# Designed miniproteins, single chains, continued (2), part 98

Each design is a single chain, and the fold is of that chain. pLDDT is the mean over its residues in the fold that is shown.

## One batch from the design tools (miniprotein)

Design m7403
Fold by ESMFold2-Fast:
Order: C-alpha cells, then sequence, then structure tokens
Structure m7403 (fold): chain A 87 residues (1-87)
C-alpha cells in the first residue's frame, strides 16, 4: 500500500511522464537549474530524476504515482515540491 516503495519500473514510468510532457519537463528542469543543477540534455535529466525519486520515502513516491494517474498538473506540482525539499 502507501508505504511500499515503487519498483524501478514504476520509477521509470514517472520519469517518462516528465520527459514526454514538455510543460512538466520545463518546470522540473527549471527547479533543478534554480537550485544549481545544470543539465545538458534529457538523458541527464532522466538520470537525475531517477536518483531523486528513488531517494524519496515510499509514501511520497506513491503520492506522486497516484497524482500522475488522476491529475498531471497535481503530479507536476507535487514533484516540484519534493525536488525543492531535496535541494
Amino acid sequence: NAMKPLSDEEIDELVEAVLNDPEIRKAVRQVLEDNGIKLENDEELAETLRKFLRSLPPSRQNALRNALKTDKDRFAELLVIELQNLL
């Protein structure tokens, strides 16, 4: 349930959702750049996101996945908040 960590495949689904949505990708990239993380391309963005998502508590990982299934805007908002908390 909510406390079970996401599998690597489920983490990759979250990363792909960011990369496949230009507006979410832009918002996430901006947060990382505003916090001193400079990324040259989408491959570096994907790698960075996988590391951050894997470092989150299981409850927060699952909250992001649930948001993605119901409301992409909420997913983007929650992801930005989680990234700001880690940076």
Scores: mean pLDDT 83

Design m7404
Fold by ESMFold2-Fast:
Structure m7404 (fold): chain A 123 residues (1-123)
Amino acid sequence: DEKNERIRELQRRAKEALIEIAELLNAPPEVLELIRNSTGGAGALALMLESPVEKLRQIARIIGEALQKYERGEITPEEAVELVREELKKLGFSEEVIEKAVEALRAMMEAMELAREAWEKRR
């Protein structure tokens, strides 16, 4: 249905943004291939967390923390974006990397909201 297609597109956009981060950070080809072959933004994020590349692990941890707090209803989408921006800025990441991380975060949060609405509809 339209919601499932939109969720898949959002997960694909999140994954593409995460791939662009890995490319900007000059990740090894084998790491890039693992991320490219992952399933959606969540799969890409999980592979970044387990990556031998410290900078990818740092970005994935920060995005993951913001997503978990958002899912628990502890922060708003705007607060999640601000958390990611401030934490990555403190670590000295470029504005281009920060904007791609925010793009991935926004896409994943929207996918989570649509999935929640789909669950409520099936109930």
Scores: mean pLDDT 87

Design m7405
Fold by ESMFold2-Fast:
Structure m7405 (fold): chain A 76 residues (1-76)
Amino acid sequence: NMQQAQQLFNEGQQLDAQGNYRESAEKYEQAGELALKAGDTDSAIKYYSNAGESYLKAGDVDKAKELFQKAQELKK
Protein backbone atom coordinates (compact mmCIF):
# COMPACT_ATOMS: atom_id res chain seq x y z
CA ASN A 1 0.00 0.00 0.00
CA MET A 2 1.05 3.67 -0.20
CA GLN A 3 1.85 3.89 3.51
CA GLN A 4 4.34 1.04 3.10
CA ALA A 5 5.76 2.66 -0.05
CA GLN A 6 6.27 5.93 1.85
CA GLN A 7 7.99 4.07 4.72
CA LEU A 8 10.40 2.39 2.28
CA PHE A 9 11.10 5.79 0.70
CA ASN A 10 11.93 7.23 4.13
CA GLU A 11 14.27 4.29 4.83
CA GLY A 12 15.95 4.90 1.46
CA GLN A 13 16.54 8.56 2.35
CA GLN A 14 18.18 7.58 5.67
CA LEU A 15 20.42 5.01 3.95
CA ASP A 16 21.43 7.55 1.27
CA ALA A 17 22.33 10.07 4.01
CA GLN A 18 24.57 7.38 5.56
CA GLY A 19 26.31 6.73 2.22
CA ASN A 20 24.77 3.27 1.86
CA TYR A 21 23.79 3.95 -1.75
CA ARG A 22 23.12 0.37 -2.90
CA GLU A 23 20.71 -0.43 -0.05
CA SER A 24 19.12 3.03 -0.44
CA ALA A 25 18.50 2.32 -4.14
CA GLU A 26 16.91 -1.04 -3.29
CA LYS A 27 14.51 0.64 -0.84
CA TYR A 28 13.59 3.30 -3.41
CA GLU A 29 13.00 0.61 -6.04
CA GLN A 30 10.72 -1.34 -3.66
CA ALA A 31 8.83 1.89 -2.86
CA GLY A 32 8.34 2.48 -6.60
CA GLU A 33 6.97 -1.04 -7.14
CA LEU A 34 4.47 -0.61 -4.30
CA ALA A 35 3.40 2.84 -5.51
CA LEU A 36 2.84 1.44 -9.01
CA LYS A 37 0.74 -1.45 -7.62
CA ALA A 38 -1.33 1.10 -5.68
CA GLY A 39 -1.96 3.08 -8.90
CA ASP A 40 0.08 6.11 -7.77
CA THR A 41 2.01 6.68 -10.99
CA ASP A 42 3.44 10.06 -9.90
CA SER A 43 4.99 8.54 -6.75
CA ALA A 44 6.26 5.53 -8.73
CA ILE A 45 8.03 7.89 -11.18
CA LYS A 46 9.62 9.78 -8.26
CA TYR A 47 10.72 6.62 -6.43
CA TYR A 48 12.15 4.95 -9.56
CA SER A 49 14.07 8.15 -10.38
CA ASN A 50 15.54 8.27 -6.87
CA ALA A 51 16.44 4.57 -7.14
CA GLY A 52 18.26 5.24 -10.43
CA GLU A 53 20.25 8.09 -8.88
CA SER A 54 21.22 5.96 -5.87
CA TYR A 55 22.24 3.01 -8.07
CA LEU A 56 24.40 5.43 -10.07
CA LYS A 57 26.07 6.62 -6.83
CA ALA A 58 26.64 2.94 -5.95
CA GLY A 59 28.37 2.42 -9.32
CA ASP A 60 25.62 0.20 -10.76
CA VAL A 61 25.18 1.94 -14.11
CA ASP A 62 23.11 -0.85 -15.70
CA LYS A 63 20.58 -0.92 -12.86
CA ALA A 64 20.44 2.90 -12.81
CA LYS A 65 19.62 2.93 -16.54
CA GLU A 66 16.86 0.35 -15.98
CA LEU A 67 15.19 2.43 -13.24
CA PHE A 68 15.45 5.69 -15.21
CA GLN A 69 13.80 3.97 -18.19
CA LYS A 70 10.99 2.67 -15.95
CA ALA A 71 10.36 6.23 -14.76
CA GLN A 72 10.36 7.58 -18.34
CA GLU A 73 7.89 4.93 -19.58
CA LEU A 74 5.43 5.81 -16.80
CA LYS A 75 5.32 9.48 -17.95
CA LYS A 76 3.45 8.57 -21.15
Scores: mean pLDDT 87

Design m7406
Fold by ESMFold2-Fast:
Structure m7406 (fold): chain A 87 residues (1-87)
Amino acid sequence: TKKKDEEILKQIREITLQITGRVILGIGHLLDGDRAAALEAYRQAIELAKEGLKLAQQLSDKELKEKLESEFQSMIDLLERRIREIE
């Protein structure tokens, strides 16, 4: 329903802010030369992005669901590549 989608989108917004915060922390740790802390921050961002993907899968709006699923999957793929480059 429309009300259920509004609640899910609110949760997606919150998770997106948390992902952004973890990515910024990861960049900060890389600038400080702390590769271990950077890797941990990016791994946390991936887990949050996976939760965002699960939330997107619950949307009743098919177009918005497909778009957000694609965005979260792209984010996961990009973060996994970044981790491989640091390792």
Scores: mean pLDDT 89

Design m7407
Fold by ESMFold2-Fast:
Structure m7407 (fold): chain A 90 residues (1-90)
Amino acid sequence: GKLTIKITNKGEKSGEYTVIAKSGDKVEKKTVYVKAGETVTVEIDTSSSEVTVSLLFEGIGVATFVVKEGTTKVEAELDGNTFVVEATLE
């Protein structure tokens, strides 16, 4: 299957986002640069029906949530900046 993570940086600060996807004993990590106001999509291959996703901005934890089959939407805030994450597991 496939995990698609759409990250929208609604904050004023551009920077590096690290996505950590964990499913059982498998861990995949991807880093992308997201400008203030921009949206970036990250895709991760997985055979799991459940994935724990952690999002870090400039090395600081922003959100951690569990994605099951379907679409999960999370809004998070770090230092006054809002981030919107939509994760779809198929």
Scores: mean pLDDT 82

Design m7408
Fold by ESMFold2-Fast:
Structure m7408 (fold): chain A 80 residues (1-80)
Amino acid sequence: SPEEIAKEIVEEVKEIVDDVAETLIKHIKDPEEAKKLLDEFKAKVEKALKENPYVTEEQREEILAYIEEKIAEVLKKIEE
């Protein structure tokens, strides 16, 4: 169903976000560089989700909020 497809997409995108965050923490030491990369990633994800016919506005907002929280976590970890 479209609802099941949307749920799968939300979960898969969150896993990609987690993988990107961990990769940046491991390899990037400059917080400004990490923030630029994450801001660009968020913009691309937002655009892709807006163009996706299965993802609802509510689910898009959920993913974007998750990315914002991960940006804060990554920046804190790199600055530590």
Scores: mean pLDDT 84

Design m7409
Fold by ESMFold2-Fast:
Structure m7409 (fold): chain A 67 residues (1-67)
Amino acid sequence: SMDEIREQLEKLKNPTVEQLKEASPEVLGGLALERGTPEESALLREWIRTGDMEAFKERFVELREKE
């Protein structure tokens, strides 16, 4: 549910890479929408276009690992 996603987002205010790897693509998408960088927002738009949520999650985690 959307409320469950919001609850998980509150727990990810300053997430570690390990926390991001455990999060669902929907939670990471919410994070990208609410607090994402331009690159993370571009990944979310690509997921909306392609429907490939696993590619979105892998690329999102990779971006955060490079920070």
Scores: mean pLDDT 78

Design m7410
Fold by ESMFold2-Fast:
Structure m7410 (fold): chain A 99 residues (1-99)
Amino acid sequence: MAAAAEAQAKRDQDIIEQARSDFDALADRSIARIDAAAKEGIEAALQEFGDAVRELRDRVQQARRTLSPAVAAQVEQLAEDALARVGEHTAKATAQALE
């Protein structure tokens, strides 16, 4: 019984850790694309930000359909953290493009 509970907790932690890694990689790629787009203009940078928001939303929806509510909530929080990081960088890049 204890071993089965520990195995489930380990699986849940592995899913959360994989989601963290995936969202960090997505944020890094989105930030690089936003930086490149900002050199072309604010509209291009905002378009790349919009694409990142859509991908994060789709991943959260998939997690809600496939994972337990508790694990899905943790994945959603990781997606919100990634979105905040991308949003902060987008704000900085677009502010620099206005100069």
Scores: mean pLDDT 82

Design m7411
Fold by ESMFold2-Fast:
Structure m7411 (fold): chain A 101 residues (1-101)
Amino acid sequence: MESIVEITVNVPSADESMALLIATEIGLEVAKEGGGKVLSVSGEGNTARAVVRVNISPEEAARIAVETAKKLADEAGLEVKDVRVEVEGNRARVEITLEKK
């Protein structure tokens, strides 16, 4: 099964470089675990988005994204404040908001 996952990371208390770094690392982990590749990464202000194509279900890819985000947040002194996951056919949209502890 080929799926597309859009991962949006919002870090209101950080600059664009932090959001981009976290979104990129999540996208790379999803691509690695899902047997796929990162298609794009973009950032604006406190928000960054990675788009990843994988060879696993969109639900599994979303789970990997959320767990990776939790790990990276903890390592960066941040916490996961909000997580939204929407799955439509072969696509998942994952929106993660991180805040300082």
Scores: mean pLDDT 85

Design m7412
Fold by ESMFold2-Fast:
Structure m7412 (fold): chain A 66 residues (1-66)
Amino acid sequence: KEEKRELILKAIEETTDPEERMALLVYLSYEIDGATLEEIAKTLHISVETVKKLYDRGKEILEKLK
């Protein structure tokens, strides 16, 4: 769990695109911190549909790394 957290945090730090950084933060919050997509949507004041797209993007970014 901590190794995966470190990988995601490093990806966030190395990402220059603000949307990709937000996607990685959404992925971290859902996968590592156990937040629901609805909780993330409420916190960010965006739709659950947008959160799902950001989550999928974050997953794609991490799969592209290595």
Scores: mean pLDDT 78

Design m7413
Fold by ESMFold2-Fast:
Structure m7413 (fold): chain A 78 residues (1-78)
Amino acid sequence: MGTPEDYYRFFTDFLNDLSSRLSKEQLISAAKNLVKWFGKENPNPTEEQIKAVEEALSKFLSKEEVEEMLKILKELRE
C-alpha cells in the first residue's frame, strides 16, 4: 500500500465498516488512530496521498473534524 488510490480505498473501506457499528465519538477516535498510523508509515507523504486521505475522511467526518485530523499529520512531522 502506498498509492493515493490505495489509501483512499483503505480508509473508505475501514471507516465504512466501523461506521455501521460504532458511535460518532468512537468513529472519530478510530479515524485519529488511522491518521496517526498513516503519518508514521509515510513521514513525507505526497500531496496526492494527503488529498486521498482527506477525501476519504470527508465521507464520514465534518470539515472541522477533517481539519483536526490533518493537523495531527502536521504535528507528527514537527
Scores: mean pLDDT 80

Design m7414
Fold by ESMFold2-Fast:
Structure m7414 (fold): chain A 96 residues (1-96)
Amino acid sequence: SYAAQIRAVLAAIDRNGDGVVSEEELLAWLRSLGLTSEEELETARRLFREADADGDGRLDEAELAALVERLANLENPSPEEASILNALMTAGLVLE
């Protein structure tokens, strides 16, 4: 289910197990996947801040789902936006 995929994404990023994703955790996770350019990391910071609706500096499951949905609905994503979406979608899948 979509909800199970978003929970898997959250679990993959949430390194301290508190059920939310900080900007630091998101950036560290993306770096671990090879998304290390300044353009990719700045795009990730922008997307995080846009999804952080309550301004608490953390994304819960609903805010993370909104970030993924926003990226997936872009008609012409940048290479950086496409790379981040691919990473998030892949984290929601069990890979062999």
Scores: mean pLDDT 78

Design m7415
Fold by ESMFold2-Fast:
Structure m7415 (fold): chain A 76 residues (1-76)
Amino acid sequence: MPEVTEEQAREAVERARALAEKLRETSADPVAALRRMVALLERELAEARAQNADPNAIRALEEALRIARELLREEE
């Protein structure tokens, strides 16, 4: 099973947050961009759970999805 360190998980969450905020600020269609990000994160999380992935990876995906969903809700 691929191993994810807590530091890598933290960095992934920070990158996801920065990306979601940039999509919100700079995309011509921020709602469509954030919806695509949410769909990709939901798929990745489902696959990670099905594969019994590293708990740090699952937590990072859950946090990234939460952030993307929150920003999408604010734009909708």
Scores: mean pLDDT 79

Design m7416
Fold by ESMFold2-Fast:
Structure m7416 (fold): chain A 88 residues (1-88)
Amino acid sequence: MFWSREEQIELGEELGKEAVEAVKAGDFQKAASLATAAGIVTWADPEAAKKLLEEVKKVEEELYGEIPNLNDISSFEENRKLIASKKK
């Protein structure tokens, strides 16, 4: 309720775009954290979250030839801070 559904989807999309930019910059750790944050924001819509994470993984696979395990790269507090910073 603290965010509208449109705001949650837009935030998830923004975080996904930042994850793609982090992959392009070679910052795999940041990319995985941003993708996880995008998934958390869209958790009320699991299909939207899945599509967003799949796009990030596709870009990572194309650039590096490997699919990172996003669940292993976690700073839940950092991901929460990213979500909070974008809320504004």
Scores: mean pLDDT 59

Design m7417
Fold by ESMFold2-Fast:
Formats: structure tokens, C-alpha cells, sequence
Structure m7417 (fold): chain A 93 residues (1-93)
């Protein structure tokens, strides 16, 4: 379980970083088309990584701990918010 916890922490940190980047670009109203597309694609990639991680944990242990479930849900929410903001940025370009 610990190895998956470290991988999830990495994904969570990356999701938090992407959300900060998206908010800053939206605030400054200076995003390029490439930056907006990049945020959308990176967000889709992280959602795929989260789905694979959850599947691997369920296959190996048969369950997800409440702590791991909370972290997965938190990471997913951050990535979904980043995806939403990336789509908003695309509308402003």
C-alpha cells in the first residue's frame, strides 16, 4: 500500500501545481492556445493515471483504504477543476 501512497502523493502534488498554473493564467488573461491545450491534455493524462492507480490497488489488495480513497477523490477533484479552467481559457482565446 505505501508504494501506491507515494505515487498518489506525486499525482496530488502535480494536480495542485496544474490547478495553480490554470488559475494564474485565467487571472492574468494572457494564456496562449498552446498553454490552454496543454492544461487540458495534462489533466486528461492525470485522470487516466488516477484510474489506473485505483484499478491496480483494487486488483492487488481487493479494497481501497479510507485514507487512499480520500486522497484519490481529492486528486480527481483538483484535476477536474483544472480541466474546467483549461476549457474556460480556450473560450477566451
Amino acid sequence: MEEYREELKRILEEAERLLREAKELLRNKNATLAQAIGLVLRSIGLLFELDLLEKRIREEFGYISPEMAELLERARRLVEETLRLGKELLKLI
Scores: mean pLDDT 83

Design m7418
Fold by ESMFold2-Fast:
Order: sequence, then structure tokens, then C-alpha cells
Structure m7418 (fold): chain A 70 residues (1-70)
Amino acid sequence: SNRERVIQAIVELYEEGGPMAAFLASQRQIAERAGLSQRTVSRELRKLMQENNLHSEGELIQWIIDKYAS
């Protein structure tokens, strides 16, 4: 799904460059890695934040790393 691709792109950014790479990644970089449009990435990030009661994109990135990155 688009959601799984967004999550995987963020995890890969973290695995390659550490927390700074994941937290500083633009929606464009996530989109290019995920094979999605920036609009789709923006929408999926917003949905994830709303569904998980997260207050910022930084909190979302941390939540993704904690849950999906090993």
C-alpha cells in the first residue's frame, strides 16, 4: 500500500543515515524513495498522525522508527 511504502522509505532513510537523515528528510525525498508523489506522501503522513494521535511530523518519524526499525 502507499502507507507501507512511506513507512519503508522512512525506515530505509534511518538505516542509511541514522536519526538525522530520517528527521531532516523532505517529503520529496520520501516520495522519490517510495515511488510516490509528494501529495500522496503528505496525505499518508497526515492520516498516520491523525490515526495515532501524533502532534507533529517529528513525533511521527520517531514513532515509525521505534515501531518498524530494528
Scores: mean pLDDT 86

Design m7419
Fold by ESMFold2-Fast:
Structure m7419 (fold): chain A 60 residues (1-60)
Amino acid sequence: DRDRLLDEADRLVEQGRRFLEQGNNREAARKFRQASELYRQAGLPTRSDILQKRADELES
């Protein structure tokens, strides 16, 4: 379960980075928020907080 959550979260972070490279900040923020939630569920609150903050910055 935890390993699956971490793998999925890592994939979402990679997808978010690809959207950033395309200049699509909205989709990047969406992917980082999804990854943040999965890291939180996996018991990694610091990692979750970092991605949440990153997403908030992209939507500013």
Scores: mean pLDDT 87

Design m7420
Fold by ESMFold2-Fast:
Structure m7420 (fold): chain A 77 residues (1-77)
Amino acid sequence: SEVRELSLEVLEELRRKSREKGDLATARGLDLAIEYLKKNDLSPEQLKRITIGMVEYAVRRGSISEEEGRELIERLE
């Protein structure tokens, strides 16, 4: 689905940004989330909730800015 493809793209970009910031723990959590999404048949609503939750977590940890987080979430709308 389009939502699945967009969710994976957002999580992969978030993982890249987390690695660039040196937040390897968040990047590892994103590796696990990406693999979970690839291996499981999730609804579009579940995909959006997981992806948005990971973006919000990364913002709270300071791995990305609030502006970067907003831009990533807007891609799912």
Scores: mean pLDDT 86

Design m7421
Fold by ESMFold2-Fast:
Formats: sequence, structure tokens, C-alpha cells
Structure m7421 (fold): chain A 86 residues (1-86)
Amino acid sequence: MDEADREALLKVAEATLVLMKAYLAEKLGDWETLKEEVERLEELVKEIRELLPQIKNPEIRAQVEAEAKGLEEKIKELRELLEKKE
């Protein structure tokens, strides 16, 4: 497996963990942690997007692109929750 392919998959795994922490923070009413994890998730998705053109395996590239799109949709949902916070 090429280094870029592996790095992209590992960043997707890390982003998934960060997303789970964001969901837990929301459930606990921890808005400060939710904001921090959403910001971290946004940075990870940006890094994943920057790695996409470097991925050599087309199957892995397609998988990582699909995962990035899913994460972007979840970030949008979580940002809408943060904006409604009073």
C-alpha cells in the first residue's frame, strides 16, 4: 500500500473517532468540547481532501472521497447545532 493511501485511510479513521467524541459531547451538553471536536474534524477533512489527488489506488481514492463527503455533511449538521446554541 502506498504511503499516501495509508495516510489517507488513517486520517479517515481518526476523523471517525473525532466525530464520535463530538456526538458524545453533544449528548452530554458539553458545547465547548463539541466546538473543539468540530474544529478538529474540519481540519482533518481538509487534510484528507489535500491527500486525495496523491492517492494512487483508485478504489481507495473513491472510498476516501466518499468518506470525506460523509464527514463534510456531518460537520454541516453539527455546525448548525452550534449556531442554534444560546
Scores: mean pLDDT 85

Design m7422
Fold by ESMFold2-Fast:
Structure m7422 (fold): chain A 75 residues (1-75)
Amino acid sequence: SEETITVKPGDTAESVAKQLQERFDLSQGSALVIVQLLLENAGKNSLQPGDKLVLAVVEYEGKEKPDLTASRLVT
């Protein structure tokens, strides 16, 4: 399945990383690295309001949170 996070005014790399930690079993460092890689792949220095993180997820039996399998940034 696919989920999205829409960047809102006032969101930072840290606040978006926190949203990733809430949805997925990720450390703070891992979540920040994901946000940084998304920015690098999009050729951006920072998140802007209206940017969307598109997240491909898989839920497994017996796991508390779904696995994040792929992600992309859409502007």
Scores: mean pLDDT 79

Design m7423
Fold by ESMFold2-Fast:
Structure m7423 (fold): chain A 92 residues (1-92)
Amino acid sequence: AMPKILKVTIEKVDDTKVRVTVELESAADVPTAVGILTKIAMENGAVKISYEVKGNTLTLDIEFKDEESKEKFIEKVKELAKESGGEVTIIE
């Protein structure tokens, strides 16, 4: 199960690229969040994934095969954040 998300910021960089910044309740939750979000990205057509960790904040830079794949991933991330009661911010 996904750890509790306090806040997620989704930045639509271009048609195939997205930056997702996830603020978790604890730094101990970061490895689980990396595993889950990377798996979801790969299942939805990610061709390149990089991530950076700073305390309890995880930033993912992801490139998808097409725009539809990117948008499906974004919807799944929004769903996970809403299930946690986390804030969702989208930057287009």
Scores: mean pLDDT 87

Design m7424
Fold by ESMFold2-Fast:
Structure m7424 (fold): chain A 88 residues (1-88)
Amino acid sequence: MKKPEIKSVEVDPATVTATVGQSHEAQLTVTATLIIDGKEYTVTKTVTVRIPARASAGTETLTVPFELTVDGIKVTVNAEVTVEYKAP
């Protein structure tokens, strides 16, 4: 069997807003497109992510690893979400 290939990973929302000094919880819908044995599979999964508190305003990228099972094959996918920290 050929190795699974990750074609694309999409996150909705791609950007979440957090307030400086507060931790935040966000629900993300992650859509991964995979190629396995020449066939294209699209898998959508909802994940809840804890956004850590930050002391200053700015933008950070949070990497969220998650595991998918497609046609009996386990694939680990890294999703990236942009966190925008705004001053209160």
Scores: mean pLDDT 78

Design m7425
Fold by ESMFold2-Fast:
Structure m7425 (fold): chain A 68 residues (1-68)
Amino acid sequence: MYIPSVEQAQALKDFTLQVASKTLSPEEFEKYQKELDELFEKYKKTKSEEDAQEFLKLISDILNKINA
């Protein structure tokens, strides 16, 4: 199963938020940014597979919403 390094997770977060900022409303963007930042900070502390999967799931959910 794919488990990103903290550096890879940071890059993936930054990319996802960059794309989301162009397509989502400001209110929806702020909500997802907050949730994604919280999951990223948790993963940085624990480095657990479970926390990595929660982070990746949110990224997938955001990207799927953008792509409709």
Scores: mean pLDDT 81

Design m7426
Fold by ESMFold2-Fast:
Structure m7426 (fold): chain A 67 residues (1-67)
Amino acid sequence: SDIEKKIREIRKDLTAQIQEIHKKMMEEARLQTTDEEKEKVMEKWQKQMQELQEQTRKEIDKLKEEA
């Protein structure tokens, strides 16, 4: 269905963005000298990933309700 295609594209975009964020998180974490600093970097990027996933979930849920 049209809605199913839109959901697949949204999920693919999310996956690509998450992979890019994960890469940046790892690169930035490697530059930190203490475990506390690494943890803060990880937490920062994890929050961004969580927000992105939550936004995507809301978009998909809305599309499914309209189906």
Scores: mean pLDDT 83

Design m7427
Fold by ESMFold2-Fast:
Structure m7427 (fold): chain A 96 residues (1-96)
Amino acid sequence: KEEAELKALEVAEKVFNKTSDEQTKLLVAKGFVERLKHESKSVRLKAVEILKEKVKDLSPESKKALIPELEKVLKEEKDPGTKELAKELIAELKKE
């Protein structure tokens, strides 16, 4: 159910915003990256939107850990818009 998935992303975003635990932030961010491969375009776009906003709040170590996950999305994802946004996220994560 698309509505339930979108609500789950909103709840995960709140967890990311409230946590001071870097391991929890990384786990939630990996969850958003996995949703970039979701069948629903709305779910994919919401996950990209959240990631684009939240990557700035990740430690350099967490940013490095997300790069391989986003590279898998680029290889497996079929939606051109989502692929381009994932490519932009990888570029942002590689900045110091």
Scores: mean pLDDT 78

Design m7428
Fold by ESMFold2-Fast:
Structure m7428 (fold): chain A 115 residues (1-115)
Amino acid sequence: SMAELLAELVARLREAAERYGLPASLIDPNTTTVEQLKEDFRRIAEALPPAQAFELALAVADLMGRLEERALAAGDLETARAAQELRDFAMDLAAEVAAREPVEIPEFEFHGPRG
């Protein structure tokens, strides 16, 4: 569902903020839309060092791909479209970060298991 997609991405962004000592205020506690979530994501990415921002953006793109597959399996086309839109946004952020500064990704950044 859309609520589950929003909750999963908010949780991922919160984990990133806590891991890197970022202010909780970068995540809007009233985030309920894809547009608000894109704004929260951009704020977190802009507050991170380039390597960490790039790694987070790729990790979010991968998460959104998995959520799209789950939504399609459930027949939830609205959630699948939202996941694809957020994946495209994450890839755009990764490209913006890479274009601004060369990134060297440490081996231990946001890899997680692919599910």
Scores: mean pLDDT 77

Design m7429
Fold by ESMFold2-Fast:
Structure m7429 (fold): chain A 83 residues (1-83)
Amino acid sequence: MLVLEVKIVSKSKEVQEEIVRLFEELGAAGLDTEVKVEGNEVFVTVRASEDGDLELARRLIDETLEKLRQMEGVEKLEIVKQT
């Protein structure tokens, strides 16, 4: 089982909405995603089963994290848990 927990800091509501949208797109692609917004912090949990295509899941996660790292208005991106 792949589990990723990420904390993203942004003071921009528009940037927070874009972050939520990116993870909702991962959910639509078949990943188990949970997103919670608290003030200036966005908490995300992503899970993928070992019975699924873990290589695809890992690639989609990596692509999303790279987009977030390059996004203007993202002040911090912290990987809280990765297994």
Scores: mean pLDDT 81

Design m7430
Fold by ESMFold2-Fast:
Structure m7430 (fold): chain A 96 residues (1-96)
Amino acid sequence: SMQQLQQAKQRAQEVIKNATDVRERAMRTLAKSRDDELRQQAAAEADRANNTINLAQQGLEDDSTLQQLTDQAEQNVREVTRRVNELEEQVENELK
């Protein structure tokens, strides 16, 4: 329906915003860390956030895939956010 389509587009746009915020947080974590392993993990999470933005954007370009790609992107942003939260805590502990 038109209402479901509009709601899915709004959700996709919210995912892009949230994934952009998490990507920026991952990049800040990368910049702060002096540990090579934590830096590599932060870079990987920034890449995953960027891939999530691309996935949501692909959904916005094709209504037939919008719901599926938005659902996948929402799950991806939750997982990346969790991992970035853990990395931020680990980097703060590294710097103490």
Scores: mean pLDDT 89

Design m7431
Fold by ESMFold2-Fast:
Structure m7431 (fold): chain A 74 residues (1-74)
Amino acid sequence: MAQLAYDLALATIERGIAEAPSLSPEERERLLREAEETVRDAKELIREYEPDPAEAERMIARLDAELERLRAVV
């Protein structure tokens, strides 16, 4: 569960970063909102289902860092 949520959130962010240069400002805003919601949900699942606290913290930190990369291009 946690790994699938994490992988989905990362894929959503990477796709968003790749697509952002081709989108209008309104579409970028919508894409960012979708990514933020996906990351929020993934972080909740990671906190509940990742048995290694250090790995959970690492996964959450990476999601936050990647989301900031997306924010930089929207």
Scores: mean pLDDT 84

Design m7432
Fold by ESMFold2-Fast:
Structure m7432 (fold): chain A 95 residues (1-95)
Amino acid sequence: SEKKILEAISYMLGYYGEVKDGIAPGKVNEDNVIKVLNDPSLTKDQKLEVFRYYLSKYLNKPLTDEQLKSLTKEDINELLKDSSQKLKDAALKLV
């Protein structure tokens, strides 16, 4: 179910974060996202789902399935304009 996927994503991003109602309550940061995006053991699809979750829950920039599949470098730069260059560089490797 989508809820279990979101819990798993939240756990991966939060590592030791508190989980309430199936999500990590604000314990996610850019360093955790960068770590996931740079992990060579994870697939591109898994990294994209973590990225979408972060955009939706922490940046208030939700993406549809169609938008996620069609992400361009320009889209990533706009979505992450207020984020660190390190996060942008990690996300740009997804496209």
Scores: mean pLDDT 70

Design m7433
Fold by ESMFold2-Fast:
Structure m7433 (fold): chain A 72 residues (1-72)
Amino acid sequence: ALELVTEPGLKAYEYGKAGKIDEAQAVVDEVEELYEKHKETMDEGGREAAELALKLAKEGLEKGIAEYKAKK
């Protein structure tokens, strides 16, 4: 269950770290689009899980890009 919430963050981090910034951003954008599309129909627990997944995806992107920039 936690893996489903953290997987987008890990993918965004790995893409960002590899310098695949467009792909890392696409992961975050996809999570955000799914959250916006479904947030009004989610129960409280589902909304909290989706918000956490989006937060982790954004954090993964930021950390990955930071590591990529530090390498250059």
Scores: mean pLDDT 78

Design m7434
Fold by ESMFold2-Fast:
Structure m7434 (fold): chain A 69 residues (1-69)
Amino acid sequence: DADGDFVLEGDELKAFLTKLLSEREGVKLNPENAEVQEYIEQMKKFADANGDGVLDKAELERLLKGLSE
């Protein structure tokens, strides 16, 4: 249930992106795997328009639309 503020940061963002990748790829992804971590870091940089390491709702929606397409 959302309060209207939707923000993902560091650890939460990493877990969310790992879950998305795992679901999209249909494979077992280890968040400690270096290749998985590098891909997640690229996604974070792409979505992090503010450069503060935190993704707000708008940044996440942009990322999700890109992934869903």
Scores: mean pLDDT 67

Design m7435
Fold by ESMFold2-Fast:
Structure m7435 (fold): chain A 83 residues (1-83)
Amino acid sequence: MKGAKDVVKAWQEVLNDPRLASLSEEKKKILEELIEKLSTTTDPRPLILVHSGLREPDREALIEGIANSSLEELKVFVKNIFP
């Protein structure tokens, strides 16, 4: 993944994982806002941070982490990408 479009597509694929189908609307909104920020950012740092988490085996850990995270933990995760 070399550009914002590639990162956004990979994150959309992660969010379409059936393990995330039961996410609350509030959690879905946070993840949708993350995708929107990734698609519009000119700063490469958030893109670099999310690139590493999208490779196996880190992708599986990321999906499981999102599925099991509280609303507050998910907000902290997004803040760590866009400090």
Scores: mean pLDDT 67

Design m7436
Fold by ESMFold2-Fast:
Structure m7436 (fold): chain A 91 residues (1-91)
Amino acid sequence: SHIEQVQQTSNEIISSLKEEIEKTDDEEIRKVLQETIEEIQRLTRETVRRLEQSDPAEQEEIKREFNQRLVDLMSETTKRINEIVEEKKKK
């Protein structure tokens, strides 16, 4: 089901982000990763609700929008982390 696919994708990304939190010794990076997990959880709940209320013709579009929002969120998270790393290289 589309709901199961959305939940599985979310769980896999959250799991990876939790592993990154355990590997980093940087408190600012940990906070960015934690905020990203919370946003993914919000998006997943919203998307599941939309899928439960939608007809079959809308489900592929809802899933595509979810996947695009995840890509955008991960891109922004990476940018934020890179900015933290670059700032810490400055004296």
Scores: mean pLDDT 86

